# Ledger of designs, part 76: designed miniproteins, single chains, continued (4)

Each design is a single chain, and the fold is of that chain. pLDDT is the mean over its residues in the fold that is shown.

## One batch from the design tools (miniprotein)

Design m14622
Fold by ESMFold2-Fast:
Structure m14622 (fold): chain A 90 residues (1-90)
Amino acid sequence: RAEILARLREFAEFAIKAAKTNDAEEAKYLLIQKAVEIATALREQLDPEQFEAAVAALTAFLSEAIKALETNDAEKAVEEIRALLERLAA
């Protein structure tokens, strides 16, 4: 439970840094790579059922982060990703 939240928070912080580069295509590529990296780590740490739930949450977050980047407004993308991070912390 706490481990999944920590990984989602790590992903959110990475997504914010990527959004600040003002290169949406590069940021999308980096986010996909980071999501795969986190999913691979979680596969070794979680039971299959917990892993499936974690991947679903990670995939949903990735989808929302990519949509934020596709606005072509780096400032707005950073704000939307920060809002997602705050919801994860609550």
Scores: mean pLDDT 74

Design m14623
Fold by ESMFold2-Fast:
Order: C-alpha cells, then structure tokens, then sequence
Structure m14623 (fold): chain A 69 residues (1-69)
C-alpha cells in the first residue's frame, strides 16, 4: 500500500502530465485497487480529443510513478 507521500507524488505526476497535454486539472484523486492504480480526474480542455489525450497521459504518468516507488 502506498504511503500518503507516495500517493502525493503519483497525483503530482498525473496533474503535470494532464497540464502538459493542454488540459486544466480541476481535481485529481489517486486510489490503489487490486488491479493497480486508479486515477480520477476532473479536466477542462478546448475539445474532447485534448481531454482524452490528457487523461491517457495522466494515467500513464501515475502508473509509471507508482511502479518506480
């Protein structure tokens, strides 16, 4: 189980990846599940394609960060 500090690092990685993709992050919640890390994002973006890309990049960044901890 990840510590609160490790969860914060995962949340920060997800937020940065989404913002780098051109989305504004309104909220981030990271939870551990039996199948891995789940990231819940509330995003604002100019279009649905940008929003989808930002969500995918955020999820990938979160998973990679969690695996490196």
Amino acid sequence: MLSPEELKKVEDAARKAAEDAGATVKSVKVTETPSGIAVELELEAPDQDTKQIAAVKAGNAAQKTAEEL
Scores: mean pLDDT 79

Design m14624
Fold by ESMFold2-Fast:
Formats: sequence, C-alpha cells, structure tokens
Structure m14624 (fold): chain A 90 residues (1-90)
Amino acid sequence: MDELEARALEAAAEELRRFAETLEGEVKEKAEEIARLLLELAEALRAGDREKAAELNEEILKKLKEMIEEGKPEPALTLLRALAEQGRAL
C-alpha cells in the first residue's frame, strides 16, 4: 500500500511541477513548494514514518486551503486531477 501511495504522490508532484512551469510569481512558488512537500510525503511513507507523513499531509492541505482562499485554486485542482489519474484521493 505505502509504495503505491508513494508512487501516486510522486506522479502528482511531477504533474504539479510541469504545471508550475506555466505559472509566474507567487503562484509558481506555492505550486513548487507543494510539489516538494508531496515528494517528502512519499519518502516518509516509504520509510514508514507515520508521524512525519501525518505532519506533511496536514501542511499540504493547509497550503492548498490558503491558495483556494486567495482565489488561486489551480495548484489544488492540478493535484486532485493528478491523484485521481493514479486512482487515489486526498
């Protein structure tokens, strides 16, 4: 399970990084930061570090919520679509 979840997160991070290449300024920086956190979450899951994985998941959700509240939902939508393509949900 953890390996499949880690792979889904890595695929989502790659899609988000590709999307970030089409962005500028603060939205690009936020998208790149979320992609980095997804990769860290994948690594924590592979290591079996449940506490770190929970903390990273909370941080990712917090950043996505902040982006949506600022009227910039595009990183969150990109992430949700990428995860859905991998057969996963947040």
Scores: mean pLDDT 76

Design m14625
Fold by ESMFold2-Fast:
Structure m14625 (fold): chain A 97 residues (1-97)
Amino acid sequence: AEKVASVGAGDLEEAKKKIEEAVAAGATKVIIGVDAESEKSIRNAEELIRWIAENYPDLKVTVRLRGVEDEEKAKEAKERLQRAAKEAGKEVEIVVE
């Protein structure tokens, strides 16, 4: 079974620490929870994708977009995160909840 860690994009430094601890404990995948209504959450997730691509290139990444009351905002958040992943050369699965 794949060892998966879950982190939130609300606090960038806390998320980074949690990912570092999870990878040290043998995690092969991280799930990043992102609030689609929060600009800070989206920006933190973009930075986390770039940081993971640089520091943990073999770590699988899934982004879960939550708080989807506005379909257009969810679409914009997904497009921004896909762009960040593409620019970083990282494959990222993005799911909308």
Scores: mean pLDDT 84

Design m14626
Fold by ESMFold2-Fast:
Structure m14626 (fold): chain A 59 residues (1-59)
Amino acid sequence: ILDELEKLPEELTIDEAADVLSRYLGLPKETIRRLLKQRFGRDTITREELIALAKELSQ
């Protein structure tokens, strides 16, 4: 699963990141989108930020 995240583009839109994290964590996409906007306040995030957040939220 983490290996799949590492294969993502270096930069993702908030919508793309929310879709990936929603599927990975089993949480609603809207919940993840709100979290991403609150945390980063940007239209895009890096793959490293996505992986770090996925690890934080999964445990």
Scores: mean pLDDT 76

Design m14627
Fold by ESMFold2-Fast:
Structure m14627 (fold): chain A 68 residues (1-68)
Amino acid sequence: ASRGEITTLMSGVHDSTGAQLSTEQAAAIVEELKRNPTPETLIAAVKRLAGGTLSREEAEAILKGLGL
């Protein structure tokens, strides 16, 4: 994952859920999304790694920010 992708994901998750992802967690989620770029993949990953809950609309906005 690029630094820009990591920063975009971390900011989007924090703004939507208040959860703080580590750089390592954010990088892992970005690479998972490159294999399966769906809102469901992002929602499940954020819940699993950070305990945050994203709506489908919030997840779609983050994916758009990532260019996915």
Scores: mean pLDDT 85

Design m14628
Fold by ESMFold2-Fast:
Structure m14628 (fold): chain A 66 residues (1-66)
Amino acid sequence: SMATLQAALDALRRLAETGGGRGVETIARAGVHDLERHGASLSDAEIRAALDAAVAAARRAQEQGL
C-alpha cells in the first residue's frame, strides 16, 4: 500500500538524518532511493522486508563506528 511505502520512506529518511554516521546515512539513503524507484511495484511484505534489511545493515554499520 502507499501508506506502507510512505512509512518505510519516512523511517529511512529519519535514519539518514539522525543515524550519526556516514555509513548509516549512506545505507539509509540507498534504501530511500531503492524504495522511491521500485517501492510502488513491491508488496507490503516486500517493503517491510526491505526496510528491516536496511535498518539491520545501518545498525551493523553503527556498531562498527561507520
Scores: mean pLDDT 84

Design m14629
Fold by ESMFold2-Fast:
Structure m14629 (fold): chain A 110 residues (1-110)
Amino acid sequence: LKEEVLKLVEEALEVVREMEAAAQEKARADPDRERAREIGREAVMLEASFTMQYLALLLAETEEEVIKIAKKTAKLLDEAIAWGEREGLPQDLIDRMRAIRKKIKELIEK
């Protein structure tokens, strides 16, 4: 369970970094510099949140701790999906996040 969740968090972190790069590229073309800064802050907060779950998972000693972290990660995936949709990020990145979210849910509900 821990190894499976760890791999999914690593995959999510890879996708969030790609979403961050896509958001920054859109921000460079945006004449609204205030909005560009807000997008950048949201991206950094999401990456930091996923990184904290990854570190917490490495330190987890019980299955109950792993399940708790997996549930928090699922919520962060929902937040990342909503953010990507709101900012009009590439659909393939949003779909990859949804696939990871589904796999995490299946692991903790079985």
Scores: mean pLDDT 82

Design m14630
Fold by ESMFold2-Fast:
Structure m14630 (fold): chain A 103 residues (1-103)
Amino acid sequence: MSPVELLQRIAARMTPEQRELLARFLGLVNRILQALEEKASPEDVEEFRKIYTELLRALAEGDRERARQLLDKFYELVKSKLPELQPEVDEARAAFDELLAAM
């Protein structure tokens, strides 16, 4: 399933308020991915893209535990490769916690 199809499946199950929180969270993650594309190796970028796709799949299936585990893995890899992105990681983590609390 494509990332677009996964996002459509996630959004179809959400209230407008939950969709706003999801959009905020995904915007922050995409900002981190853009910084990774500019500064990290192609191999590292591909690993981050795989984790992101698996995260979207977990969210689409309603697997909150797996989504949290995948986010923690993503954040630890970002911190290890680009520690300067710590503020963006902290903001994305906070946005995800708000999203999960609203679900």
Scores: mean pLDDT 80

Design m14631
Fold by ESMFold2-Fast:
Structure m14631 (fold): chain A 81 residues (1-81)
Amino acid sequence: MMEEEIQRLKEEIDQAKEEIKKLADEGKLDKDVAEKVIRDADTAVAAAESLAANGDLQLAIDVLRAALSYMKSVIDEALKK
């Protein structure tokens, strides 16, 4: 169900936040970049929760998928260094 997908995406975003924090602590990612990415992800989660509360479940999923995709791209780029 779409509500289950939203919860799974939120869990994946939380995991990506922890990986981003770890990469910043290891010096593989700039701390200011890490903080910005985490803040942008928190903003996206808040927007998705608002969309879901209004019944716009597909838009909520799309917002979370976009945020997660961006976070994964940041992690992948940091790991190449």
Scores: mean pLDDT 85

Design m14632
Fold by ESMFold2-Fast:
Structure m14632 (fold): chain A 61 residues (1-61)
Amino acid sequence: GAEAEAAAERADLYAAGAVARGTISAEQASKLGQEAAEAARNGDAEAARKYADIAEQAFKS
């Protein structure tokens, strides 16, 4: 649903930002984005939000 899709988009955005800031590798960002996208495809908003929170925390580190 829209909530899970928004969370997956947020995970991708923050993961890309974390790579740009040097806090995670491109490979780690790719894994976070893939996991969030998979959760969104399955309608799992809670899992998608969890990956978004991980990516956001990495970005803010």
Scores: mean pLDDT 85

Design m14633
Fold by ESMFold2-Fast:
Structure m14633 (fold): chain A 60 residues (1-60)
Amino acid sequence: EDFLKKLEEIAKKLGKTYSQIVKEILEKNPDFKIEGGPTPRETAYLPSKLGIPADKVIPK
C-alpha cells in the first residue's frame, strides 16, 4: 500500500530500520500521515506485516 512506500523512503533518508521508523511515525505521525492519516486499523495491521508485536508499535 502507499504508506509502505513512504516508510521505505523515510527509512532510507534517516538510515534507520523499519521498526524504528514505524514506532517513531506512530507516536509522532509527521510523515506517515497520508490523506486521512493512519487509522487504528491501519496501525494494527502494520505490526503483523513487519513481524512486530502490536503492543510495541501501536499506541496503547
Scores: mean pLDDT 51

Design m14634
Fold by ESMFold2-Fast:
Structure m14634 (fold): chain A 95 residues (1-95)
Amino acid sequence: SNDDALNQAQRNLSLTQEQLRRTEDLLKRTTNPEAKRLYSLSIDSFNTSISLYNEAITALNNGDLDRGRRLIRLGDMYYSTGLSLRRRAEEIERS
């Protein structure tokens, strides 16, 4: 339903904002150049995800369920990319 999709987009937005904040904190503490690059790419992916979830919420509030669902899926893809890039940066810092 539209309400279910709206609730999902709002939850995913909040989670992505939390992951963005955590990744920004990690970037500030790292001195490894490759880890900095990957954290920066992770931050870019989370920012894109946040933008897409905000667009999904707008579409859903306007009653466009199909557009809202497509934007949530795109947001989820960028969220996953952000997590993957951060994990790679953390692995480099452990090496």
Scores: mean pLDDT 93

Design m14635
Fold by ESMFold2-Fast:
Structure m14635 (fold): chain A 67 residues (1-67)
Amino acid sequence: MEERYIIDFPSQEQADKALPELKKLFEEGASLDEIIEVAKKYGGHLLAVAPGERRIVIRAGDREVVI
């Protein structure tokens, strides 16, 4: 069953730095654990996992990007 991963970052700058690596991992079919480890490298943390189409939702403050 596919899942959406919601990752929260303390700032937009950290989210922007993480975005290229997270997008590449997602496109390569990386595991949730690998995605979370890269997010943590940039100060991100897993906020929620929701059932649905496989996506990563990146949040920083009031901004949201879906990949």
Scores: mean pLDDT 80

Design m14636
Fold by ESMFold2-Fast:
Structure m14636 (fold): chain A 59 residues (1-59)
Amino acid sequence: RETQLEEIKEKSLQEILTYLEKEFGPEDARDMLNTESDGTTGLDGIEETAEKKAKKVLE
């Protein structure tokens, strides 16, 4: 299971890239993925990163 989780993480990154490209565009998607690699998990990082970005827009 843990070995398969490693593979799932890789697939999750690709799914996240596709999602971000559709929602934010390729440039923004790349920036978010770089943050993910820095130590943020896929889905958890996306949710919090999206919230931070929304807050910046409100400012």
Scores: mean pLDDT 57

Design m14637
Fold by ESMFold2-Fast:
Structure m14637 (fold): chain A 80 residues (1-80)
Amino acid sequence: KIEEIKKLGEEFAEKLDSPEARERVKQLTEDIIKAVKEKNYSKVIAAVMGLVAVGLEEGKPDLANEFAKKVIELADEAMK
C-alpha cells in the first residue's frame, strides 16, 4: 500500500514537464507516506490537496483528481 502510493507519486511526477513541479510532487508524496505511517488523516488530506494544486497549476486536473482518489483509498486501507 505504501509502495503503491510511492509508485503513484512517481508516475504523477513523470507526467509533469517542470522539474520544479516534479520535485514538489516527490516531496508531497513523501509527506503523504509519512502521514500514513503516523495514521494522521488530516496530514494525508493536506498533502493530497497540495499535490492536487500542483496538478492544477501544471494543467493536469484529471490526472490530479485520479491520483487523489487512489491515494486516499490506499491511505484509508493502510491506516485500518
Scores: mean pLDDT 81

Design m14638
Fold by ESMFold2-Fast:
Structure m14638 (fold): chain A 73 residues (1-73)
Amino acid sequence: SLEEKLEEARKRLEEAVKSGADPETIFLLQRLVEALERLIRAQKLYENDGSEEVKERIERIQKRIAELEKKLA
């Protein structure tokens, strides 16, 4: 689930900070956590209002998450 992905990303970020990982990795993980949090909020909003603007926002966030995951792979 999306909430499980967020929890995994948060744990990965916490471990990266604790282990003194490089600043690039920490930065990308912070962006990934923020993007996942925004996606969860946007999906909940879309379930309530079904607006085209929220749908477009979800699509942009999903693309951003995919780009971040690719950079972290």
Scores: mean pLDDT 86

Design m14639
Fold by ESMFold2-Fast:
Structure m14639 (fold): chain A 89 residues (1-89)
Amino acid sequence: SMAELEKKVEALLEEFRDRIDMLDLAISISDPETQAIYEQQKKLLEEGIRKIEAAKTPEEKLEIARQTVRELEAISGVPRLDLQHTLEA
């Protein structure tokens, strides 16, 4: 249903924001080379949030969220994110 899709989008946005907070902490304690990777992940999440908020339909928002998660998982040298399970739930 539309209400279920909207709740899923809201949950994903909350997870993206939580991940940004975790990345900010990780950046503050990491070496410069590792910081660059975390900053890249943070920028992908921030851009993902902007695109999700700009999208008009819940289906478009979910597709943007899925794409953002795929791009995050493709970044080498960083542990896999658990965001994938929320998209598949």
Scores: mean pLDDT 79

Design m14640
Fold by ESMFold2-Fast:
Structure m14640 (fold): chain A 69 residues (1-69)
Amino acid sequence: SLGGFEEVLARLKKKIEEAEKQGYTELARIARKAIDIEVQNRDDQQKKQAELAKLEKEAEEVEAKIAKE
């Protein structure tokens, strides 16, 4: 589920912040950037699927209106 993924991601981000406090700042920055890109790509795929579902629903509504005329 999304909740489980968000929890794991939050834990990883906290560990990265702790690494930064211990002086591993560049490594933490690179790791955080990589994680953010991965999350963005996943979110973009989900948004594309939602947009296609919306268009399908709109097409069904138009078809129902035509069938009634």
Scores: mean pLDDT 72

Design m14641
Fold by ESMFold2-Fast:
Structure m14641 (fold): chain A 109 residues (1-109)
Amino acid sequence: SMREEIERAGEELKRAIEEGDAERAREAARRLAELAERASVEEQRLAIELAEEALRLARELGERESARAAAEALLAAAKALLRNAPKEELLEAIGLVLRAIGDLIELEL
């Protein structure tokens, strides 16, 4: 299922970060972003949650390249959510996109 693929991509991303494997982290982050583009709103929220966890972990471990990959996946998932979100959730989705942009800018400084 799409949910299982997203969960697997998120776990692979976290594992790659823990192992200091920036290349595997980038591959897993790209997979998570690609899955989010095709996902339902609930699955997109899961992808955002997993990308946020990965970004936090990468920052804690000082894995800058993996943090950038996780932030890019977070932005992609948040943008996908914004495109699909119902009217009542649009402000929340906009907030998630703006936070993801802020995270990515911070990592590029």
Scores: mean pLDDT 87

Design m14642
Fold by ESMFold2-Fast:
Structure m14642 (fold): chain A 82 residues (1-82)
Amino acid sequence: MKEEEEKIRKLFEEYPDYVLEQLREAFRSPNPEAQLRAARTAAILAKYDPERVFEALGPELERLRKSPNPEVQKAADEALKA
């Protein structure tokens, strides 16, 4: 998990637009596991660069905060509060 977080952070640092687009696609997925992983990734990235994450993913994260899945709600809330 820690090594995956570091890889994601470095990828975001080098290719922020690519990472943000991948997260948007995952948020639109009907797969709740994909949405949960994407929301958790957004929360990690928001601690590093909150302005860029909020600008690019704010509306999608606000929608995920209303998810019927409590884990997805929590991850989206953490991303928005970073």
Scores: mean pLDDT 78

Design m14643
Fold by ESMFold2-Fast:
Structure m14643 (fold): chain A 94 residues (1-94)
Amino acid sequence: SLEELEQEIDKLERELLNAIRLGDTERARELAERLIELLKQHIELLKEKNAPEDKIKHAETTLKAVEAILERLEREPDHRMTIEDVFAIAKEMA
């Protein structure tokens, strides 16, 4: 269901942020990859249900932010990403 998908996305977002705080780059990459797949499914379901454009836009912005986080984790695996880096990425994608 849409509600179950949104709850799973929320849980993965919290787990991703926690992995980044702990400096677990490998775990953060795995969580980001899974979160991207769920966000793509969420956007498709929102479009199928004719959800408000602002809700679709928010989901698309979140997807772009997570994709940017994943790219940085893959490009700089030996450089520890901080929570401040995550907030900067999220702000740029908003």
Scores: mean pLDDT 86

Design m14644
Fold by ESMFold2-Fast:
Structure m14644 (fold): chain A 106 residues (1-106)
Amino acid sequence: VTQLLQDGDLEGAAKALEERGDKENDPAAYDEAGRLYESLGDLEKAVELYEKAFEIDPVRFSDSLVEAGKLAKSLGDNEKAIELYKKALEANPENKEAQKGIKELE
């Protein structure tokens, strides 16, 4: 039942959260929008929104940038994935997922 109602609601929610991020400079709204676009299969848009969340609050959203790195790798952009993982490590040097991502691509 939930699955049958999600597609239209998820697209509307993602757009509303992106607009809230833009108007209020809200990194949590960008992160949530990125996750919804990822669920909708718009991986390029998800990467952009995770980067925006990180730019506003790098320490809190370093994990969002790691997710962006994983998506960039899935899109075939290994150079961008390495860049995103390195930026995440600059904000949080103990991020094991970012360390692993760099090792797998180097």
Scores: mean pLDDT 82

Design m14645
Fold by ESMFold2-Fast:
Structure m14645 (fold): chain A 83 residues (1-83)
Amino acid sequence: SMKDTVALAYMLSLLSHGYLLLNIAKKFNLPQDIITAIEKLIQEIEKAYQELKNDPESLMKKGDVLNDRLLAIEREVQAYIAK
């Protein structure tokens, strides 16, 4: 359905952003704790899609929570790179 397509697109967007942050963290040699946190969040995003792919409304709601966590990690990555 259209709702399934939108939810999938949102999850793919979160995964793309997560992998971008992971590549940046590795390129700038950030602490392993930050790299591990990003890898775990990517795994949670993938797991959320697999568990909720047939419930787009719940998936979108879970996506919002995961996006907030992704943005928090992004701020930490940016703060680390800023010097």
Scores: mean pLDDT 88

Design m14646
Fold by ESMFold2-Fast:
Structure m14646 (fold): chain A 66 residues (1-66)
Amino acid sequence: SEELIEKIRELKEKGLEAIKKGDLFTASAYEVALAVYRVSNREDPEVYAAAQEALDEVSKALNEAE
């Protein structure tokens, strides 16, 4: 649903903001939350894709920050 996609976008933005602030523990929590949204919504291709893209972006930024 659009609401789930918007929630995923919010989690991504908060995760990236945490990375920008150097709060890697908070960023890791958002990464885990995005992974949960991905596996919980595998039957919805749009939600799954949004969660996968958000997770990939946060994971990449987190790895580059470490």
Scores: mean pLDDT 84

Design m14647
Fold by ESMFold2-Fast:
Structure m14647 (fold): chain A 71 residues (1-71)
Amino acid sequence: MEAVVVARAADAEAARRAAEAAAKVPGVKAVVVDAEHRIVAAVAEDLEAARRAAEAVAKVPGVTAVEVTPL
């Protein structure tokens, strides 16, 4: 079951760092950065990969919220 991780960042740099962290997680298929709105979305192949991505993103300074939504 695929899942999406959505993170909110305080600024554009935190959003980019969160995207880099998510992209390094095995099982993450795509990462989209909206630097203007400070949002990062990562598509994971399953819920385990999504949880790993959420954990990695949450460790990034300036990330204010992280949500995991099963698809």
Scores: mean pLDDT 80

Design m14648
Fold by ESMFold2-Fast:
Structure m14648 (fold): chain A 102 residues (1-102)
Amino acid sequence: SKDLLQKARELAEEADRLRALGIEYLRQGDSKKAAEYFRLASEKYEEAAELLRDVDPRVAEGYRVLAEGLREASKYAEAGDLEKAREAYLRALKRFSDIMLS
């Protein structure tokens, strides 16, 4: 429905903002805040994917892949491995892009 698409879009936009904050804290070397914002972004992408499961399965899969990658990035950041956190984030973005372009 249009309402589900709109709600999913709003959640994805919120997740994009949270993800951008996570990257900014990662750039600053603030591992705890980077981990927190990547986790929050992951949760919002998961909510968007759930809403789209039966409506737009491809976009739902894309958001699931972003959520999983950001959860991985969050765990690395929590452990203080900022380089692996960045690598996990970049892999998630590439996989998401590949899904959305297919």
Scores: mean pLDDT 90

Design m14649
Fold by ESMFold2-Fast:
Structure m14649 (fold): chain A 100 residues (1-100)
Amino acid sequence: SSLVSRLLVLLYETLSLLQEMAARETDPALKAWLEAAARELSRLTSEIERNRDDLEAVRRQAERAIELLEEVIAKVAGDPAAKARLEALRRELQELLAEL
């Protein structure tokens, strides 16, 4: 599905951003949390890729990824640029999910 392929591209872009943010984070507690969030997003993305023909499974994992992204946005409230990029990615993910 072209929609699932577009969803995977956005999820991999989000994962790359989380990994970049974790790498640059100087607070050890927030760094560890962001690294854990990136690992969970990677797991959810892999589940979507493995089950890409099961639209119900794709929708469920994508909804979990959006929930995780909302938690990340709340944690990085002190970084307006990162927050704006994450909010844009969340919006695009929600729009694609609505088309499934």
Scores: mean pLDDT 88

Design m14650
Fold by ESMFold2-Fast:
Structure m14650 (fold): chain A 92 residues (1-92)
Amino acid sequence: MEEIRELGERAVEAARAGRYEEALALVREILRLAQRAFREEDLEALEEAVRRLEEVLAVARERGAPPEVLLELEIILGLALIMLGVLKLVLR
């Protein structure tokens, strides 16, 4: 949980500064932690990862990030959202 929050805050700051390569590296790390949370059935950690990924994508869009950056962020968020949806169904 804490690691996801810290990485998310750093990724948002990097995206705001136009440091998109750094933001993508941090977002890929958030995805790795999201995959771990999914395997461990840690719903709270996976929900936090999705929230942080949504924040990074929103900031990147606002700042006019290149299309290739936006596409990778959208793919990573999409993967995390699929994992969250599956976990919510399994935990019902």
Scores: mean pLDDT 88

Design m14651
Fold by ESMFold2-Fast:
Structure m14651 (fold): chain A 77 residues (1-77)
Amino acid sequence: SLEELQKQKDEIIAISKKLLDRYLARMREELSANIKSDEERQRAEEMLKEIEKQIEKNLSTLEKGLDDLIAAKIAAG
């Protein structure tokens, strides 16, 4: 059913966000443990921001792909 497909989409997105959040948290912790200067901290923060942007774009692409798949199933009857 449409409700089941929507629930599956929501579950996939929620799990993906949770895993990526844990990954980013671990990266931040590792970087903080190894940062020895303010300059290194700034570069690490810039790198993390770029990674966050890429993750956000990838999640948006995944969500759109799932929406397109659901729409195709609805259109097919």
Scores: mean pLDDT 81

Design m14652
Fold by ESMFold2-Fast:
Structure m14652 (fold): chain A 77 residues (1-77)
Amino acid sequence: MAFSIFDKDGDGTLSKAEVVNLLRALGQELTPEKLAEIEQAFKEADVDGDGTLDKAELVTLLKKLGVQLKPKTEEEL
């Protein structure tokens, strides 16, 4: 999936900005209302309170936002 592409620091965590970029890359339209939803979900998923999400926390956030992580097919964009 796209996690490793948006983990700019390579430390296995994503910042809020990287999560926003990941959602944009997954085809999510980022309206102000959606950005507020992402911010709330990020705060809830950030159980360590360090301002970053590991892979498990990111999966939790994406599920909360209704985003599927499973690829469709190699013939779909």
Scores: mean pLDDT 66

Design m14653
Fold by ESMFold2-Fast:
Structure m14653 (fold): chain A 65 residues (1-65)
Amino acid sequence: SAVQQQVGLAEIRELEAEVRELGIDDPEIRKLIAEARQHVEAGDLAAAGRLLREARERVEKILAE
């Protein structure tokens, strides 16, 4: 669904903005976000959701240090 892809892209942009605001520069987070975008573009929203969750968990770990 185009609507579901639009929602996925919005969630990716929100996470990118959050990472930027926090000053986090982490290559693994960038990789996970890039892979999530590729999956949204391919229509695999389940895989994109899992990758975004992994990216968020990595953000949380960095902030906990």
Scores: mean pLDDT 84

Design m14654
Fold by ESMFold2-Fast:
Structure m14654 (fold): chain A 84 residues (1-84)
Amino acid sequence: MLSEEEQRQVDEIVRFLGEELNELLSTKDLTIEELAALLAKRVRERFPEASERVLEAALKRFQELFPQIPQEFFDLLRRELAKP
């Protein structure tokens, strides 16, 4: 179970992911790989202190909210977020 503070971080990250993804899709002609890499970079820059546990919870929640997004995108995003 996530703490109340961790759950607030998850909520912030999910909101940020939605806003950034919408901006990137509206203003850039990007491949799925480029989109995942850029989104992961923005998440890491905005939430450098977020634990792996919080990030995984946020990604799962984001996937549940946006079932239209293919699994491949989430797999790529997870790989990019795992990079140092």
Scores: mean pLDDT 81

Design m14655
Fold by ESMFold2-Fast:
Structure m14655 (fold): chain A 66 residues (1-66)
Amino acid sequence: KDVEKAKKIIEENLKKGKNIYDAVKEAVKEVGPSYTAKALKELGFSEEEIELLREGLGLTKEELEK
């Protein structure tokens, strides 16, 4: 549900030429950081890549874990 919505937001923003940080930020705005992190895992992003995105967006580790 929310994970699928986050995946769609990320994919559509990337197709529009937005960078990955802007795409992830839009997904976080709509469904929150936890469901967005799950969507990134389902899209094939590694734990290391998700951590870099978290740092770059100023999100806490706790926000991604729930």
Scores: mean pLDDT 79

Design m14656
Fold by ESMFold2-Fast:
Structure m14656 (fold): chain A 86 residues (1-86)
Amino acid sequence: MIKLSKEGAEKVRKAVDEGLARMGEAIANAVKQGLSDEEIGRLADELEAEATKRVNEIIKKESGFEVKDLTLGEARELVDKQLKEL
């Protein structure tokens, strides 16, 4: 079980929320620019991978150990669970 401090959990939650917001804005902008569904999908995948990498790096720094790749959804569930127990 990954143990994060309250501050660490809040940092992870913020990174997840910022990543999801960035993906939403980028997709909306791509639709407005008339990009194809395939290009929008690639953009979404790239931004999700970058957000996931950033979240995992924060978890590593806050926990002191390298963790397996967590999806944004899994990271969100992890921090929501820890913050609820605080």
Scores: mean pLDDT 77

